# Designs tried in a protein design run: designed miniproteins, single chains, continued (3). Part 99

Each design is a single chain, and the fold is of that chain. pLDDT is the mean over its residues in the fold that is shown.

## One batch from the design tools (miniprotein)

Design m11431
Fold by ESMFold2-Fast:
Structure m11431 (fold): chain A 86 residues (1-86)
Amino acid sequence: MKLSLEEFREKVKELLEKNLSGEEFAKEVVRLILRVEGVPVEKAIGLALKVLGVYIEKQLKGQELSKEEQEEIAREVIEEIERLLK
């Protein structure tokens, strides 16, 4: 199932409202990125890897991905998807 940019924004906002763990948030954001219509597969994979990299870096520091950091990831991912669709 493919997502429009508007559906992607809405689903990312829904993830923030669900109060997910950092691991579940990262997994679900990656799944959404890979479903966006009109984004080239190689660019979608690159963005997904950046999200996973932020989560892995936090794990290596023994830190959980905070709500504020999840909100920042959501903002950056939405901005990048908007940029890639232009």
Scores: mean pLDDT 84

Design m11432
Fold by ESMFold2-Fast:
Structure m11432 (fold): chain A 68 residues (1-68)
Amino acid sequence: LTPEQEAVLTEFMDEATRALEALVAANPDASPEELERLFRERLDEVTRRFSARHPEYRDLLEELRRRM
């Protein structure tokens, strides 16, 4: 990865991590199955928003998302 790609991926991972942590905090009574579904939906949302801000890295972000 180039330094620029590394920085963008780090930003994406930080945003995704914060979003998932907030989701867990907001849903303390959710079952593991419900949390998994919510995590998937939230990651899709984060990926979509991030790709809109960084369209040049859309393919890279989609590949990373598939590996998660």
Scores: mean pLDDT 77

Design m11433
Fold by ESMFold2-Fast:
Structure m11433 (fold): chain A 87 residues (1-87)
Amino acid sequence: KEELLEELRKRVRELKELAKREKEIEEELKENKDDEEKVKELLEEQMELGVKQVELAVEITVLAKELGKGEETEELVEEIEKELEEE
């Protein structure tokens, strides 16, 4: 049970790191909008991050359901959803 919570928190942190990088890419896209090659590179990275975020979100959801703790895990999942929406 505690090991599942630690695994959930680890994946939550990884997802937050990916969300922060995606935000950085969005800013770099705005700064480099006139550089077509750089824009293409950043868009490819953004796409890869999107895939990883979806994979982690699924894994987090599975772990949260397995824990069955409701409030505690729901708060973590909601925080993740907010991070993804703020991309």
Scores: mean pLDDT 73

Design m11434
Fold by ESMFold2-Fast:
Structure m11434 (fold): chain A 76 residues (1-76)
Amino acid sequence: MTIYVKFSDGTVVEIEVNESDSILDILKKIEEKQPLTATGYTALALKLIGMEIDNNGKLILEDGQTFELSESSKLK
């Protein structure tokens, strides 16, 4: 399953997600491709927490799910 993080500067980060991945696993995968500021990391974490969760506390994601962040969320 593939999800995307789009930054306001036009940068798009593509992440392959497994059904066993936690919110922290997803955040780590995104950070590995595009380092984030503390505020950017927090904003992304809040967006992920706002997603639907199954009976086991697992994040329910759809293929092609997109999260939008400000360019200021990117670590220089």
Scores: mean pLDDT 75

Design m11435
Fold by ESMFold2-Fast:
Structure m11435 (fold): chain A 81 residues (1-81)
Amino acid sequence: DEKKKKIEELKEEILKHGRKLYEELESPQLNVDKIMEHLEKAIKARKELYKLLGDEEKYKQLEEIEKKYTEPLREGLLKLS
């Protein structure tokens, strides 16, 4: 029951920051810091969800994706702002 509640709370956190990320991307003026903030929070919640589900492989895969793509994404978005 407690584990199920934590899973639902993390899913809601992912959805909340995903929606805010979408709203920032729909803006005529991009706020790169806000985009990266919401992306970071959504990824953090997803990583915590993988830990609760015991999916260590997906947790590690997501960490590698973060390491590889976070800086290029920020740099690309700054060129559009």
Scores: mean pLDDT 86

Design m11436
Fold by ESMFold2-Fast:
Structure m11436 (fold): chain A 74 residues (1-74)
Amino acid sequence: MEEVEEEIKKLQKEEAELFRNILAGKNVEGNLQQLIKLTEKYIEIYSKFDSESNKKAIKALKVRLESLKKELNK
């Protein structure tokens, strides 16, 4: 359980940095691609646990993933 929490914390730090770089207009396409990979990793981690809360989180992450892919294609 703690190992999963530490992994999520690491991903959250990386996510915050990617968002800051995108908002600053720095390597937007590359950072969007990294954010897509990171979102897929979140889905993988949450999918390891069978809970209603995690299912809702996965659904939200999939919506975010589609939005990020659309942003890349603009």
Scores: mean pLDDT 78

Design m11437
Fold by ESMFold2-Fast:
Structure m11437 (fold): chain A 97 residues (1-97)
Amino acid sequence: DLGNLLAVLRAAARGDEAARQGLVDLLSELSGWSRELATEFVDTLLANLDPDALSRASVKEAIIKTFEKVFGVKLSDEAAEELLDILAKAVAERVPA
């Protein structure tokens, strides 16, 4: 659910350390990345987000910029959309019913 992802991203971008660590844990688990790499990715992603103006489009742009900065890879819009949907689903699966 995109709404759950946006809520977690907003909290983390505003300095909620529990939300930030939750994103790091999620990315480490989903991707198999080290905690150090997942932390760099999350911190870079949050730095490219405005917590007061979050949308699907703004998060997609932040994902593209984060991949370019962290991995030196220019992500396509289609790949960024797919990654956003994967993250939204993973966040929704971790929210208690």
Scores: mean pLDDT 82

Design m11438
Fold by ESMFold2-Fast:
Order: structure tokens, then sequence, then C-alpha cells
Structure m11438 (fold): chain A 87 residues (1-87)
């Protein structure tokens, strides 16, 4: 479960990186990627991702980032639910 969740977050962050053109936001996103690789908590990662989305000024980019985040969140919830059933 943890490994699968980490993979979902890394794929989400890489997709977001392709859409962001602001160097400051890209630097923050790279920080979040490093935190995920180092095993930072999901809560801390989610908070950092939301901050990056909220700082995005382009409405089209912001909307796409929210879609990517929602897709990743849905996948994480499926992984968590499946892991809970295996208890």
Amino acid sequence: AEEEIRKVYLEMLEEMKKLITDPELLAKLDEVIEKVKNGESVDEVDKAVLAIIMQTKDPEVKAKLLEIAQKAGKEVRKIEEEARKKE
C-alpha cells in the first residue's frame, strides 16, 4: 500500500511539473518530490501540493493541476480501501 501510494504521488507530481512554468513553483514542486522519495507523510505532501496549486495564477493551469490532484486522490483512496479489506 505505502509503495503504491508513493508511486501515485510521484506520477502526479511529474505530471504537474510538465504544466508549471513558474521557476519558483517548480523549485517547490521539486522539494515535494524529494520529500515523497524520503518517506514524508501523505498529510505533509498533500498540504505542500495544495499550496503550490493555490499559488498558481493561470486559471487553466490551476484547473489542470486540480484535475491531476483529484485523479491521484481517487487512486490513493482505492489503494487504501483495498489494503483495509486485506486486514
Scores: mean pLDDT 80

Design m11439
Fold by ESMFold2-Fast:
Structure m11439 (fold): chain A 113 residues (1-113)
Amino acid sequence: SITVTESGGGTFKEGSTATLTATAAQPLAAALSVGWVKEDADGKRTAVLLSGGRIPGVPSRFRGSVEGDTATLTIENLKLEDTGVYTVSLTGLLPDGSLGSGTGAGVTVTVVA
């Protein structure tokens, strides 16, 4: 398994940009799958990003990147409805050739007018 630490949450003004990061405790030889899920105040869970592809119906202002052991979710032009808890899931190839996976604890994004 991979231990994942999430950061970058907080209170953001509508129209600004949030940058959420997830860092794996061990270096990855390759990131095979990165997913980000939003949970709103009512407990509704919505996938907002998957590695390599856009999710139909999710705005292009949600974008992701992976650099070494860090996965990043950038949310541009924040809307009030982007408020929620964002959780990352990672699956990667470790340098020894084994597969690892991990899920972050979630980070809260609050958008205000």
Scores: mean pLDDT 80

Design m11440
Fold by ESMFold2-Fast:
Structure m11440 (fold): chain A 111 residues (1-111)
Amino acid sequence: MEEVELEDPRSLEELRNMTADELIAYLKEVADRVIEYLKKLAEKVSPEGQKKINEAIEKIRETYDEAVERLKELEAQGASPEELYDTFMDAVGRILQAAAEARRIAQEELA
C-alpha cells in the first residue's frame, strides 16, 4: 500500500498563492486520495478495524465539507490570502490526523 496522501505535496509557496477555488480543488484531491487509500485498507482488516477506518473516512468528508463552506464564506467576506491558506492548512492537518489514526490501526492488524 502506497502513501497516497504524500504522493504530490504542493509547495508552501504555491499554497500561499492559491485562490479559495484552487485551495478547495486541491483539498478535494487530498481528501479523495486519502479516502481511496483508507477504503483499500478497510478491505484488509477486521470488522472492528473496518468500523474505525470508516469512522475516519466520515470525519475526513465532514472536514472537507466544513472547510469548503468556510473558504467560500471567507472569500465572500474579502478575507486575506493568509486567512484562506490557514483555513486550508487546518483542514489538511485534520484530514491527515484522521488518516494517520486509521493507518495505525491497519498497520497493527496487518503486521
Scores: mean pLDDT 80

Design m11441
Fold by ESMFold2-Fast:
Structure m11441 (fold): chain A 70 residues (1-70)
Amino acid sequence: MLSLLEEAEKIVEEIVELYEKASQEAREKMLEAEKELDNKYEPYKLSSEEGLEVGKELLEKVKKIFEEEK
């Protein structure tokens, strides 16, 4: 089991890696996915655990966008 900090760092690293490998079109879709989550959730009101789950949701959306682009 990873600590919350280690899980958050891992999620950020995976998102950044996928973003860097993505085309400009996929990057735009990834940024829109982030905006959708920001609009759906109030980040300033989330607990650390809730924030981590939102991060995981973003990572899954980013992975799907990257895979669907190809």
Scores: mean pLDDT 73

Design m11442
Fold by ESMFold2-Fast:
Structure m11442 (fold): chain A 58 residues (1-58)
Amino acid sequence: SMIEEEVKAVLERRGISDPELLEEAIAFVEGWLKGFKMEYKPGLAESLADLYIYANSL
């Protein structure tokens, strides 16, 4: 999905290659969008992935 591609790209740019962290970041972004009933918007998944990294001190 576009969400998975954007999240993976963010983690790769930050030097994060751990597949468990990737799965957790995707779940975080999808959970956030679903919880707030937000429609997908280009760049939104990137912003939420950055928030995940910040919140987990990665």
Scores: mean pLDDT 79

Design m11443
Fold by ESMFold2-Fast:
Structure m11443 (fold): chain A 75 residues (1-75)
Amino acid sequence: GAEEIREEARKLGLNPTVHELEPGVYGVQLHGGTNTKSALELAQQLGDRVSRNHGYETLSVSGGGTTGLVILRRR
């Protein structure tokens, strides 16, 4: 659930907003990005970690500037 996503985000130094959009589907908005790592790259890393460690599917990743968005589906 949302707490599993928040735990993986904390390991990346992120504090995302997590919303359950529909049962088992989560919208995750993060703010971050540096001169060396974009918000899109952070969003991709979060999706990869949640997929690998918790068996979620990453449905989409998007981002621009300092804002990233990941849509995750729990299997």
Scores: mean pLDDT 81

Design m11444
Fold by ESMFold2-Fast:
Structure m11444 (fold): chain A 84 residues (1-84)
Amino acid sequence: SELLEKLTEEEKKKLEELNEKLKNAPSNKEKAEVYREQAKFYKEQGFEEQAERALKEAEIYERDAENGAAAGLEAAKEHAEEIK
């Protein structure tokens, strides 16, 4: 990918770490924090489009954390009931 071609080995490692943090983030608040870090990373590397998309994702997860702390918990309860 064109994006990967522009990154140093250090920067690729940082992006991998951010992707792992996102995958392992236990809450919408923490996912939003990781997306904010990804947005900063992309902006520093000159990837404005990717930075804007990451920032938008952060805002969605921040909004879901505020509105959906209760809704996310209810969805998790509903899902847990379906598995049992």
Scores: mean pLDDT 74

Design m11445
Fold by ESMFold2-Fast:
Structure m11445 (fold): chain A 76 residues (1-76)
Amino acid sequence: SAAEEARRHLKEGIRAFNAGDLDTAEEHFKRAAELARDVDPQLAAEAYSLLANVYLEKGDFDKAKELIDEARRLGA
């Protein structure tokens, strides 16, 4: 299912993030959010929150804030 594929992407993204591979983490978290968006809003919220952490590490605070706001909207 799309939700199962999204969870696999979250796991791979977390692995990449912990290894310091921010670009790979970004790709996986974006894919997880896309897959989860219309089927599992809480899973999508988790993906957006993790993606925001990637942008915080990259110093893109504006993009991180937008993603945090979207995560709050979906996970409320």
Scores: mean pLDDT 89

Design m11446
Fold by ESMFold2-Fast:
Structure m11446 (fold): chain A 67 residues (1-67)
Amino acid sequence: SALVNAALALYNAGNYDSAAALFNAAIAAQTNPNLQALAYSALALVYSNLGNSANANAATAKADALL
């Protein structure tokens, strides 16, 4: 999706807070559980890079629950 591509661009630029916001928006807009799981996995990497292990672990658990 356009939101996922924008979030990945922000992640690659090191803009982790904005990347997290767009991945959350992509998850909310996405109806395909496989694509939601991929977005949650990417969100876990974003939170890990921010040093937020609690949110990273929560995002990983959400991805695992979807697939």
Scores: mean pLDDT 82

Design m11447
Fold by ESMFold2-Fast:
Structure m11447 (fold): chain A 74 residues (1-74)
Amino acid sequence: SSFRRALEEIRKQAEELERDESLPEEEKRFWKGVLAGMALIVAGVAELLYRKTGDEEAKRAAEEARRLAEELEK
């Protein structure tokens, strides 16, 4: 699904960011915050789709996206 692919890409970018030994921790924290914001946008779009269509995959994607955002904010 498009939502799963988007969340996988956000997670991949977060992992690449954490792996980059050249970036200071403050910079990593800033970009992780941006990625968390992107995950929240995915959650909002997926929740809207679920409300309009009843698509259970969209409901699960919204829940997964909110969990990812919470993980990235830590």
Scores: mean pLDDT 85

Design m11448
Fold by ESMFold2-Fast:
Structure m11448 (fold): chain A 100 residues (1-100)
Amino acid sequence: EEEKLKKAQEHYKKGVEALEKSDYETAAAHYQKAIELLEEVKSKEALELRARAYLGLGAAYYALGKKEEARKYFELAVKAAREAENEDLVDRAEAYLELI
């Protein structure tokens, strides 16, 4: 579990770096790997990281013009943020949904 969280954090960071470079396909791939590593990890930190990864994935797909896919991942981000009991992340994810 601890090792999975560390690997997910690494992929999340690489996703953010790719997104900042407008490498949206690479960003999406790294966010997806982070989410996969966190599937079975239910700690608050893991749920928050999963929510952030879903937000990043949604943002990457939105930038690629894939609005339907972006909406799906923003909805998943809201769900993960609610499970994490992180109202700031819920508000952020809902704000992105209002844009698409």
Scores: mean pLDDT 88

Design m11449
Fold by ESMFold2-Fast:
Structure m11449 (fold): chain A 103 residues (1-103)
Amino acid sequence: SAAAAVRDDLIAGGMDEATARALQEALEEAEEALRELAKRHGIEGEIGVAARLVSETATETVYEVSASLMADGRLVAQATLRLVLSRDGEILERSPIETQLLP
């Protein structure tokens, strides 16, 4: 899956395995939410996933997790969530998944 590929890249880059697995789970959930939205609206396209570092402190790391639906080279829908992890990869906070059809 796209989420597993992102996880493998993060681990290869030196990320802690627990943190990488927490991100993989969030990426998979964003991907599934976007697949559900695409099926509901009859949209065919490719889904990519990404995790972006928003902020880091000594005690926690904040990520924006997203899935993006591309059709005919255009971004047509997105699913996003915010994830706050401890330094040990424990989930401290998780926002609801927000899905959006783009104009």
Scores: mean pLDDT 83

Design m11450
Fold by ESMFold2-Fast:
Structure m11450 (fold): chain A 87 residues (1-87)
Amino acid sequence: MKEMEERIRKLQAEIHELLASGDRSEEALRRLVELMVELTELVVEKLREQGASDEYIELLIDTAVQELRKLGVPEELVEEARARLLA
């Protein structure tokens, strides 16, 4: 539990730093996708342990995917992220 919460906090901090940097290079966007996927997977795991419904988890995944689109991530990388989260 505590270890997962610390990892979530660290991922949120790295995402915040990337977003604040203004770097939107392919490398930065790929890194952002990796961090967002890992964060979403950990949040989903925590929510499942708390008895969250499949519908709620799907909504959370869809929300993360929409945020990537808003940030200008290429659709190919967005679809890769979605596939990884749904696996």
Scores: mean pLDDT 81

Design m11451
Fold by ESMFold2-Fast:
Structure m11451 (fold): chain A 110 residues (1-110)
Amino acid sequence: SKEIEEKINKIIELNQQAKALIEANKDKLPASVAEQLLAGLDEIIAILKDKSMPVKEKALKVLLQAGAHSVYLSTLAVMSENPEEKAVLLELADIEQQIEDLAEEILKEL
């Protein structure tokens, strides 16, 4: 449906926003964390652009990855003693929560 396509496009936009935020703040994040997050975001963008993959499979993969990233980012934020790092991690966690919510909405429409 048009509504599902609009939500998929919004998830792509949010993943691109998260990538831009990581790239702009690489000096404030551990290098390994930045690399792992960027790789995951690129994988999800590729999945969402794959015309051969069923929408339900796309939404499930997005939901699982966004949920995992949200937990990971929130845990790192709690453990961080650096206020600038903590702020970036919390902003990334908020973006991942928005992605998770959109993926859940797509699954409810199927």
Scores: mean pLDDT 90

Design m11452
Fold by ESMFold2-Fast:
Structure m11452 (fold): chain A 81 residues (1-81)
Amino acid sequence: MSEEEILEEAKKEMEELYKKALEEMKGQSREEQLKILQETQKKMGELFKKVEPLLSEENREELQRFAVGLYVELADEIEKQ
């Protein structure tokens, strides 16, 4: 698998975690939504650590920024309510 393919697959898995978190947050209390946010952040961090040794420094930075972006979007969804 190429480094580009590894980065792309990691991004897709992070997007799946994001979408799952959004669905799990529906109809939940603010306290439960914050718990889901925290658990999702932890899962994204675990995924990052798993693929980090397979990526260049530039691609690690890109993946980290991507993960942070998804986390911010989840936090914003909680604030909208």
Scores: mean pLDDT 83

Design m11453
Fold by ESMFold2-Fast:
Structure m11453 (fold): chain A 89 residues (1-89)
Amino acid sequence: MKKTITVAAGQTAVLETEDGSAKVIATLNGDELTVGVYSKDGTLLGSVTVRAGETAEIEVKLPDGRILKVKATVSADGSSGTVEVEEKK
């Protein structure tokens, strides 16, 4: 599975995995994109913060042993963020 969400300045976007096992919540506040990965019960499993022009990747282990790869990028002007979520085998 690979899903992509785009978030605009001052906005929050939510992406749920296809099986509903995890949620990815991305908030772009000013020049900082904060991405949190939450389990189905609302437990924070991992987070990353990315600034304008930067890219960061994290791998988050789900309670069932699967790994989510999350790639977050903020545009050079800080106006938009992109979050890619991929299930890693």
Scores: mean pLDDT 80

Design m11454
Fold by ESMFold2-Fast:
Structure m11454 (fold): chain A 88 residues (1-88)
Amino acid sequence: SHMAARQARMAAEGERVKADLEAIGRTQENIDKMLKLAEEYGEEMKKQAEEDIKRVNELVAQDPERGAKAMSERLKKIEEEYEKKKAE
C-alpha cells in the first residue's frame, strides 16, 4: 500500500538522520578535546588544530560517519604525540 511504502521510507530516513546526528555529536566532542589540548601545547598546535578541524568539517558535511572517524583518529594521534613530548 502507498501508506506502508511511505512509512517504511520515512523510518529508514529517520534512522539515517539519527546516525548522522550521533556522528556529528561525536565529532563536536572530539573537536572540543583537540582544541583544549592545542591551547595547552601552544600557538603552532592551535593553528594546526584549526586546519584539521576545517578539513574534518568539510568531510562531515559530505559524510558525517566518515568525518567522525577521521576526527577520532586525528585526536588519538595528537594525544599520543602530545603525551610523548610531555614525557620527554
Scores: mean pLDDT 78

Design m11455
Fold by ESMFold2-Fast:
Order: structure tokens, then C-alpha cells, then sequence
Structure m11455 (fold): chain A 80 residues (1-80)
């Protein structure tokens, strides 16, 4: 279902954010992880855009995804 796929995407995004937050990660690893966050976020946008109606639960998951992406961008921007 779209909801189950969004939950899977959210869990994968959390894993990539942990790579970005790892103080032992290289800049190359952090950049690769941010690209994965962007790809997963785009997949979620595409899923939601294809739905005739977005449920409150789907919106909550999407809001959490946005927060994860913004955090990843901010961490990498500070390092660059």
C-alpha cells in the first residue's frame, strides 16, 4: 500500500541520516547518504502526488521526512 511504502521510505531515510550524523563518516560517505535522502524524499513526493487524497497519517510521515532531509542538508552545508 502507499502508506506501508511511505513507512519503509521513512525508516530508510532515518538510516541515511545516521550516516550523515556519524562523526567518523567521511565527507564522501555523507554526500552519498544525502543523495540517498534526496532520492527517497522524491519517491515519497511521487507517491503522494499520485494519490487522489492524502490522509493525516501520510501527512505526518511526510512532515517527518521533510525534517530528516532538512537536518541532513544543514549538517552537510556546515561541513562544506
Amino acid sequence: SPLERLKEILEEMKKYLEVIKDPNATLEEQRAALEKLRDLYQEAVDILSALPEVTPEQREIFDEMVKLLVEGIEILRERL
Scores: mean pLDDT 88

Design m11456
Fold by ESMFold2-Fast:
Structure m11456 (fold): chain A 66 residues (1-66)
Amino acid sequence: SAAEEAAKYASLAGKAAAEGNAEEAQKYVRLASEAGGGTVEPDLETAADPEKASLYAARAYAIAAS
């Protein structure tokens, strides 16, 4: 389901951000947002910040889980 896909991508985005892989974090945040029906689009600058990338992933997950 869309919620399950969003949760998977949000987890991957969080992991990538924790590892310092901003590009992977940005990619997974986009996938999580799209799967969850959100329209979150992280900029390269935002994705370069692990905290912001994690925030976007968390928001996408919250939307999907709601």
Scores: mean pLDDT 64

Design m11457
Fold by ESMFold2-Fast:
Parts: sequence; structure tokens; C-alpha cells
Structure m11457 (fold): chain A 85 residues (1-85)
Amino acid sequence: TLEELKRLVEEAEEEAKKTPFSPAAQAQLEIAKAAIEGLETGDFEEMYKRIKEILTKAAKELGLPLSEEEIEKMAKGIVEMVKKW
């Protein structure tokens, strides 16, 4: 449920305060937060924008050779999956 997902994100944020997350783990947490916010507001366009920015930043920090087109495709895929949830 959305409420259960919120609890998991809150627990992850508390753990991050004790031990800093890796860039990959931090990106996953930020994507989950963007998904929750988009589901609550119904603003899937803003959700897509936020997820795209998170993926772009994570790809740069991790040195992943992902094109802008590949990042956009991934962000759209995540938003579509979240819409079905």
C-alpha cells in the first residue's frame, strides 16, 4: 500500500541519518519519494521530471554511460509502473 511504502521511505531516511547511503541507494530513496508524491498529487508530469533529474544525477555520480534518451525512457518506464501500482 502507499502507506506501507511511506513507512519504508521514513525508515530508510532514519537509517541514512545514522549511516550515509551510497549515491545509488540515495537515488533509489529519492525516486521512491518522488513516486509517493506523484501518487498523492496525481501530478505524473512532475513525477516524471523529478525521476528524470534523479536518474541524470545518479548516472553522472556513478559514471554510467547513459544517454539522455535512455534516461528519459527509464523515467517513463518507472512512471508507467507506478501508475499501475
Scores: mean pLDDT 75

Design m11458
Fold by ESMFold2-Fast:
Structure m11458 (fold): chain A 110 residues (1-110)
Amino acid sequence: MAEVKTVEISDDKRVVLVVTDDEELFRYLADQIIEGAVKLQKEEGKKVGILVAATPEHRDLAEEIARRAEKLGIPTRLLVDVTPEQALEEAIRFAEENGLDIVAALVLRD
């Protein structure tokens, strides 16, 4: 099951928080988020970042996703062993510090 929450930081800036406890769904959502970020940057000129957060057990998976996003030129943050609330706070900070219009924060929890 995935929980989705949009948090507007300002009129021009938002974080989309996606939380799941399903590894297969997490992989699928990562692919969709990366594809969407590339499209928004190339077609609409949006500054999009991705934050990936996972449990320590899924560190390698999260690192693989982060490397894929970075290789495509997407600003990326990787967090391990954080709550969805901590991931949201870090995503807001990431958006503000880097002037990002949208940050997709994808969280895999137990």
Scores: mean pLDDT 86

Design m11459
Fold by ESMFold2-Fast:
Structure m11459 (fold): chain A 69 residues (1-69)
Amino acid sequence: SHHAEEARRILEEALKSKNAEVRAAAHELLQLLDEGRLDEARRAAENILKQSTNPELVELARRVLEALE
């Protein structure tokens, strides 16, 4: 899917972050996408948006959700 490929690209870039929390979240979301668990990846990103106080992580989650529609 083009949407899953775009989300994957965003997450691969996030793995280069200097912030360990951002890298950990990116790794987890990539694993879910690689396993075809698209609904779980979406829910995980939504939970990050609702609960995280890390602006970089919130922006990552927002971009991933936008890519996944």
Scores: mean pLDDT 86

Design m11460
Fold by ESMFold2-Fast:
Structure m11460 (fold): chain A 98 residues (1-98)
Amino acid sequence: MAEEKVEKGLLPWKFAVAEKALKEGIKTKKGEEFLELKKNHTKEELLEAIEAGKEGIIALTGDEEAAEELKELLVEWVEGKMTVEELIERLREISARY
């Protein structure tokens, strides 16, 4: 249980890392990784992981504003309010500001 919570808490960091990988020319593969997360996890599991990940980001960086903005984007993606392509573009915008 504790180990599973730690792994789930790292999901937002995996999304942030995907942006760096896209700049290296593996755009399609990283889009598939986001789709695989949504396919292999329930909406509730993803939302719990995002919340835990926000707390983990704050604990590691002290940046509550960046953590909240990342959480809001990931929640909108999980809720089906944005595409994977839109999510990746918004992650680039956050990465450029923070």
Scores: mean pLDDT 61

Design m11461
Fold by ESMFold2-Fast:
Structure m11461 (fold): chain A 100 residues (1-100)
Amino acid sequence: NKSDLVNQTVNILSQHFQFNEDQKNRLRKVAEALLENPNADDQVLGDQLNVHPLTVKVVKAVLYYLTAQQNNKPNPTVEDFQKLGLSQDHATYLYNILNK
């Protein structure tokens, strides 16, 4: 369900990045907005929620991964994350985080 996906996204990112409570609340809002509109523009949503566009891309990638797991679909690849606008380095790093 949407609430579980939001909480899992914030928890995964908080394990690997140092976020304060305000930053965690912004991550929750980004995840909620992307679940309502998966095709939201990274720059527009970033400006609306006062987060960097890279943060929006990272949240999209984590939600893509979690949604694939929930629906018993194959895990997104590094190339799938690059299609979301992540650099090869960022996509590879995030892939390794999510796949341990």
Scores: mean pLDDT 86

Design m11462
Fold by ESMFold2-Fast:
Structure m11462 (fold): chain A 100 residues (1-100)
Amino acid sequence: MQEKLQKIKEEALKLLKEGKIEEAKKLLEKELKEKLKLSELRMEEALVAVFGIYLVENLEEEELKELEEELEKLAKEAESELEAARKMKEYLEKKIKELY
């Protein structure tokens, strides 16, 4: 499982680097839901992790601080871990789109 998950993450990161945000999202959702049978929470957490890695590689230090502060705020304001993961994912997706 770990090796397969890593390969999926690498392919999704490649698509994000090419500006194919929707294709990266669909790849992750399909592979995590259909092939790995992850729970909804674990799927959202995986999307947050992949999007976060991409942004860390492409943002400047000041922008990374703003990103971290907003993610911490979203996590604290959420009523559940699932809501936190969803809000963090949506915020990260918006930030990736702003780079294009």
Scores: mean pLDDT 77

Design m11463
Fold by ESMFold2-Fast:
Structure m11463 (fold): chain A 74 residues (1-74)
Amino acid sequence: MSKYQAWLDELAKRLAEEGRELEAAGADDDTIREALVRAGVPRDLLDRLLSIASLAPEDGRAKLAEILAEIEAA
């Protein structure tokens, strides 16, 4: 159920593999963007995911839940 579940699993695996690049670059915006593109994240979703990273942890969790709810509703 949900084509997004398989995509999220693949994204998690890809981000784990790219973790060394993110650490080496100090989690630079460009490095994060490239890692997400390689993991197959749609470009439309990149801006939303990057905006979450710039928020406080509580606000970030609220934004992530909102985005996931919209994706599942679609």
Scores: mean pLDDT 56

Design m11464
Fold by ESMFold2-Fast:
Structure m11464 (fold): chain A 75 residues (1-75)
Amino acid sequence: SEKRKQLLEEELEKAKNELNDLYEAGKITEAQKANLEEQLQAAQELLDQGKYDEARQAQEDLNNELLQIKKEAKE
């Protein structure tokens, strides 16, 4: 549905902002940023294809990776 697409787009935009904040804070490398941006693009492509369950899973995987990076940055 269009509403499900919009919600996923909003979540992907939040993930994009979060990875940019981590990069600006020096918590991830340029290579890590590039890898995370590739994952974000893959999730967006799934969303554009109407594969909402796959797009949601990709978005959750990306968020889990961002969470792990944040935990490692505290150590």
Scores: mean pLDDT 83

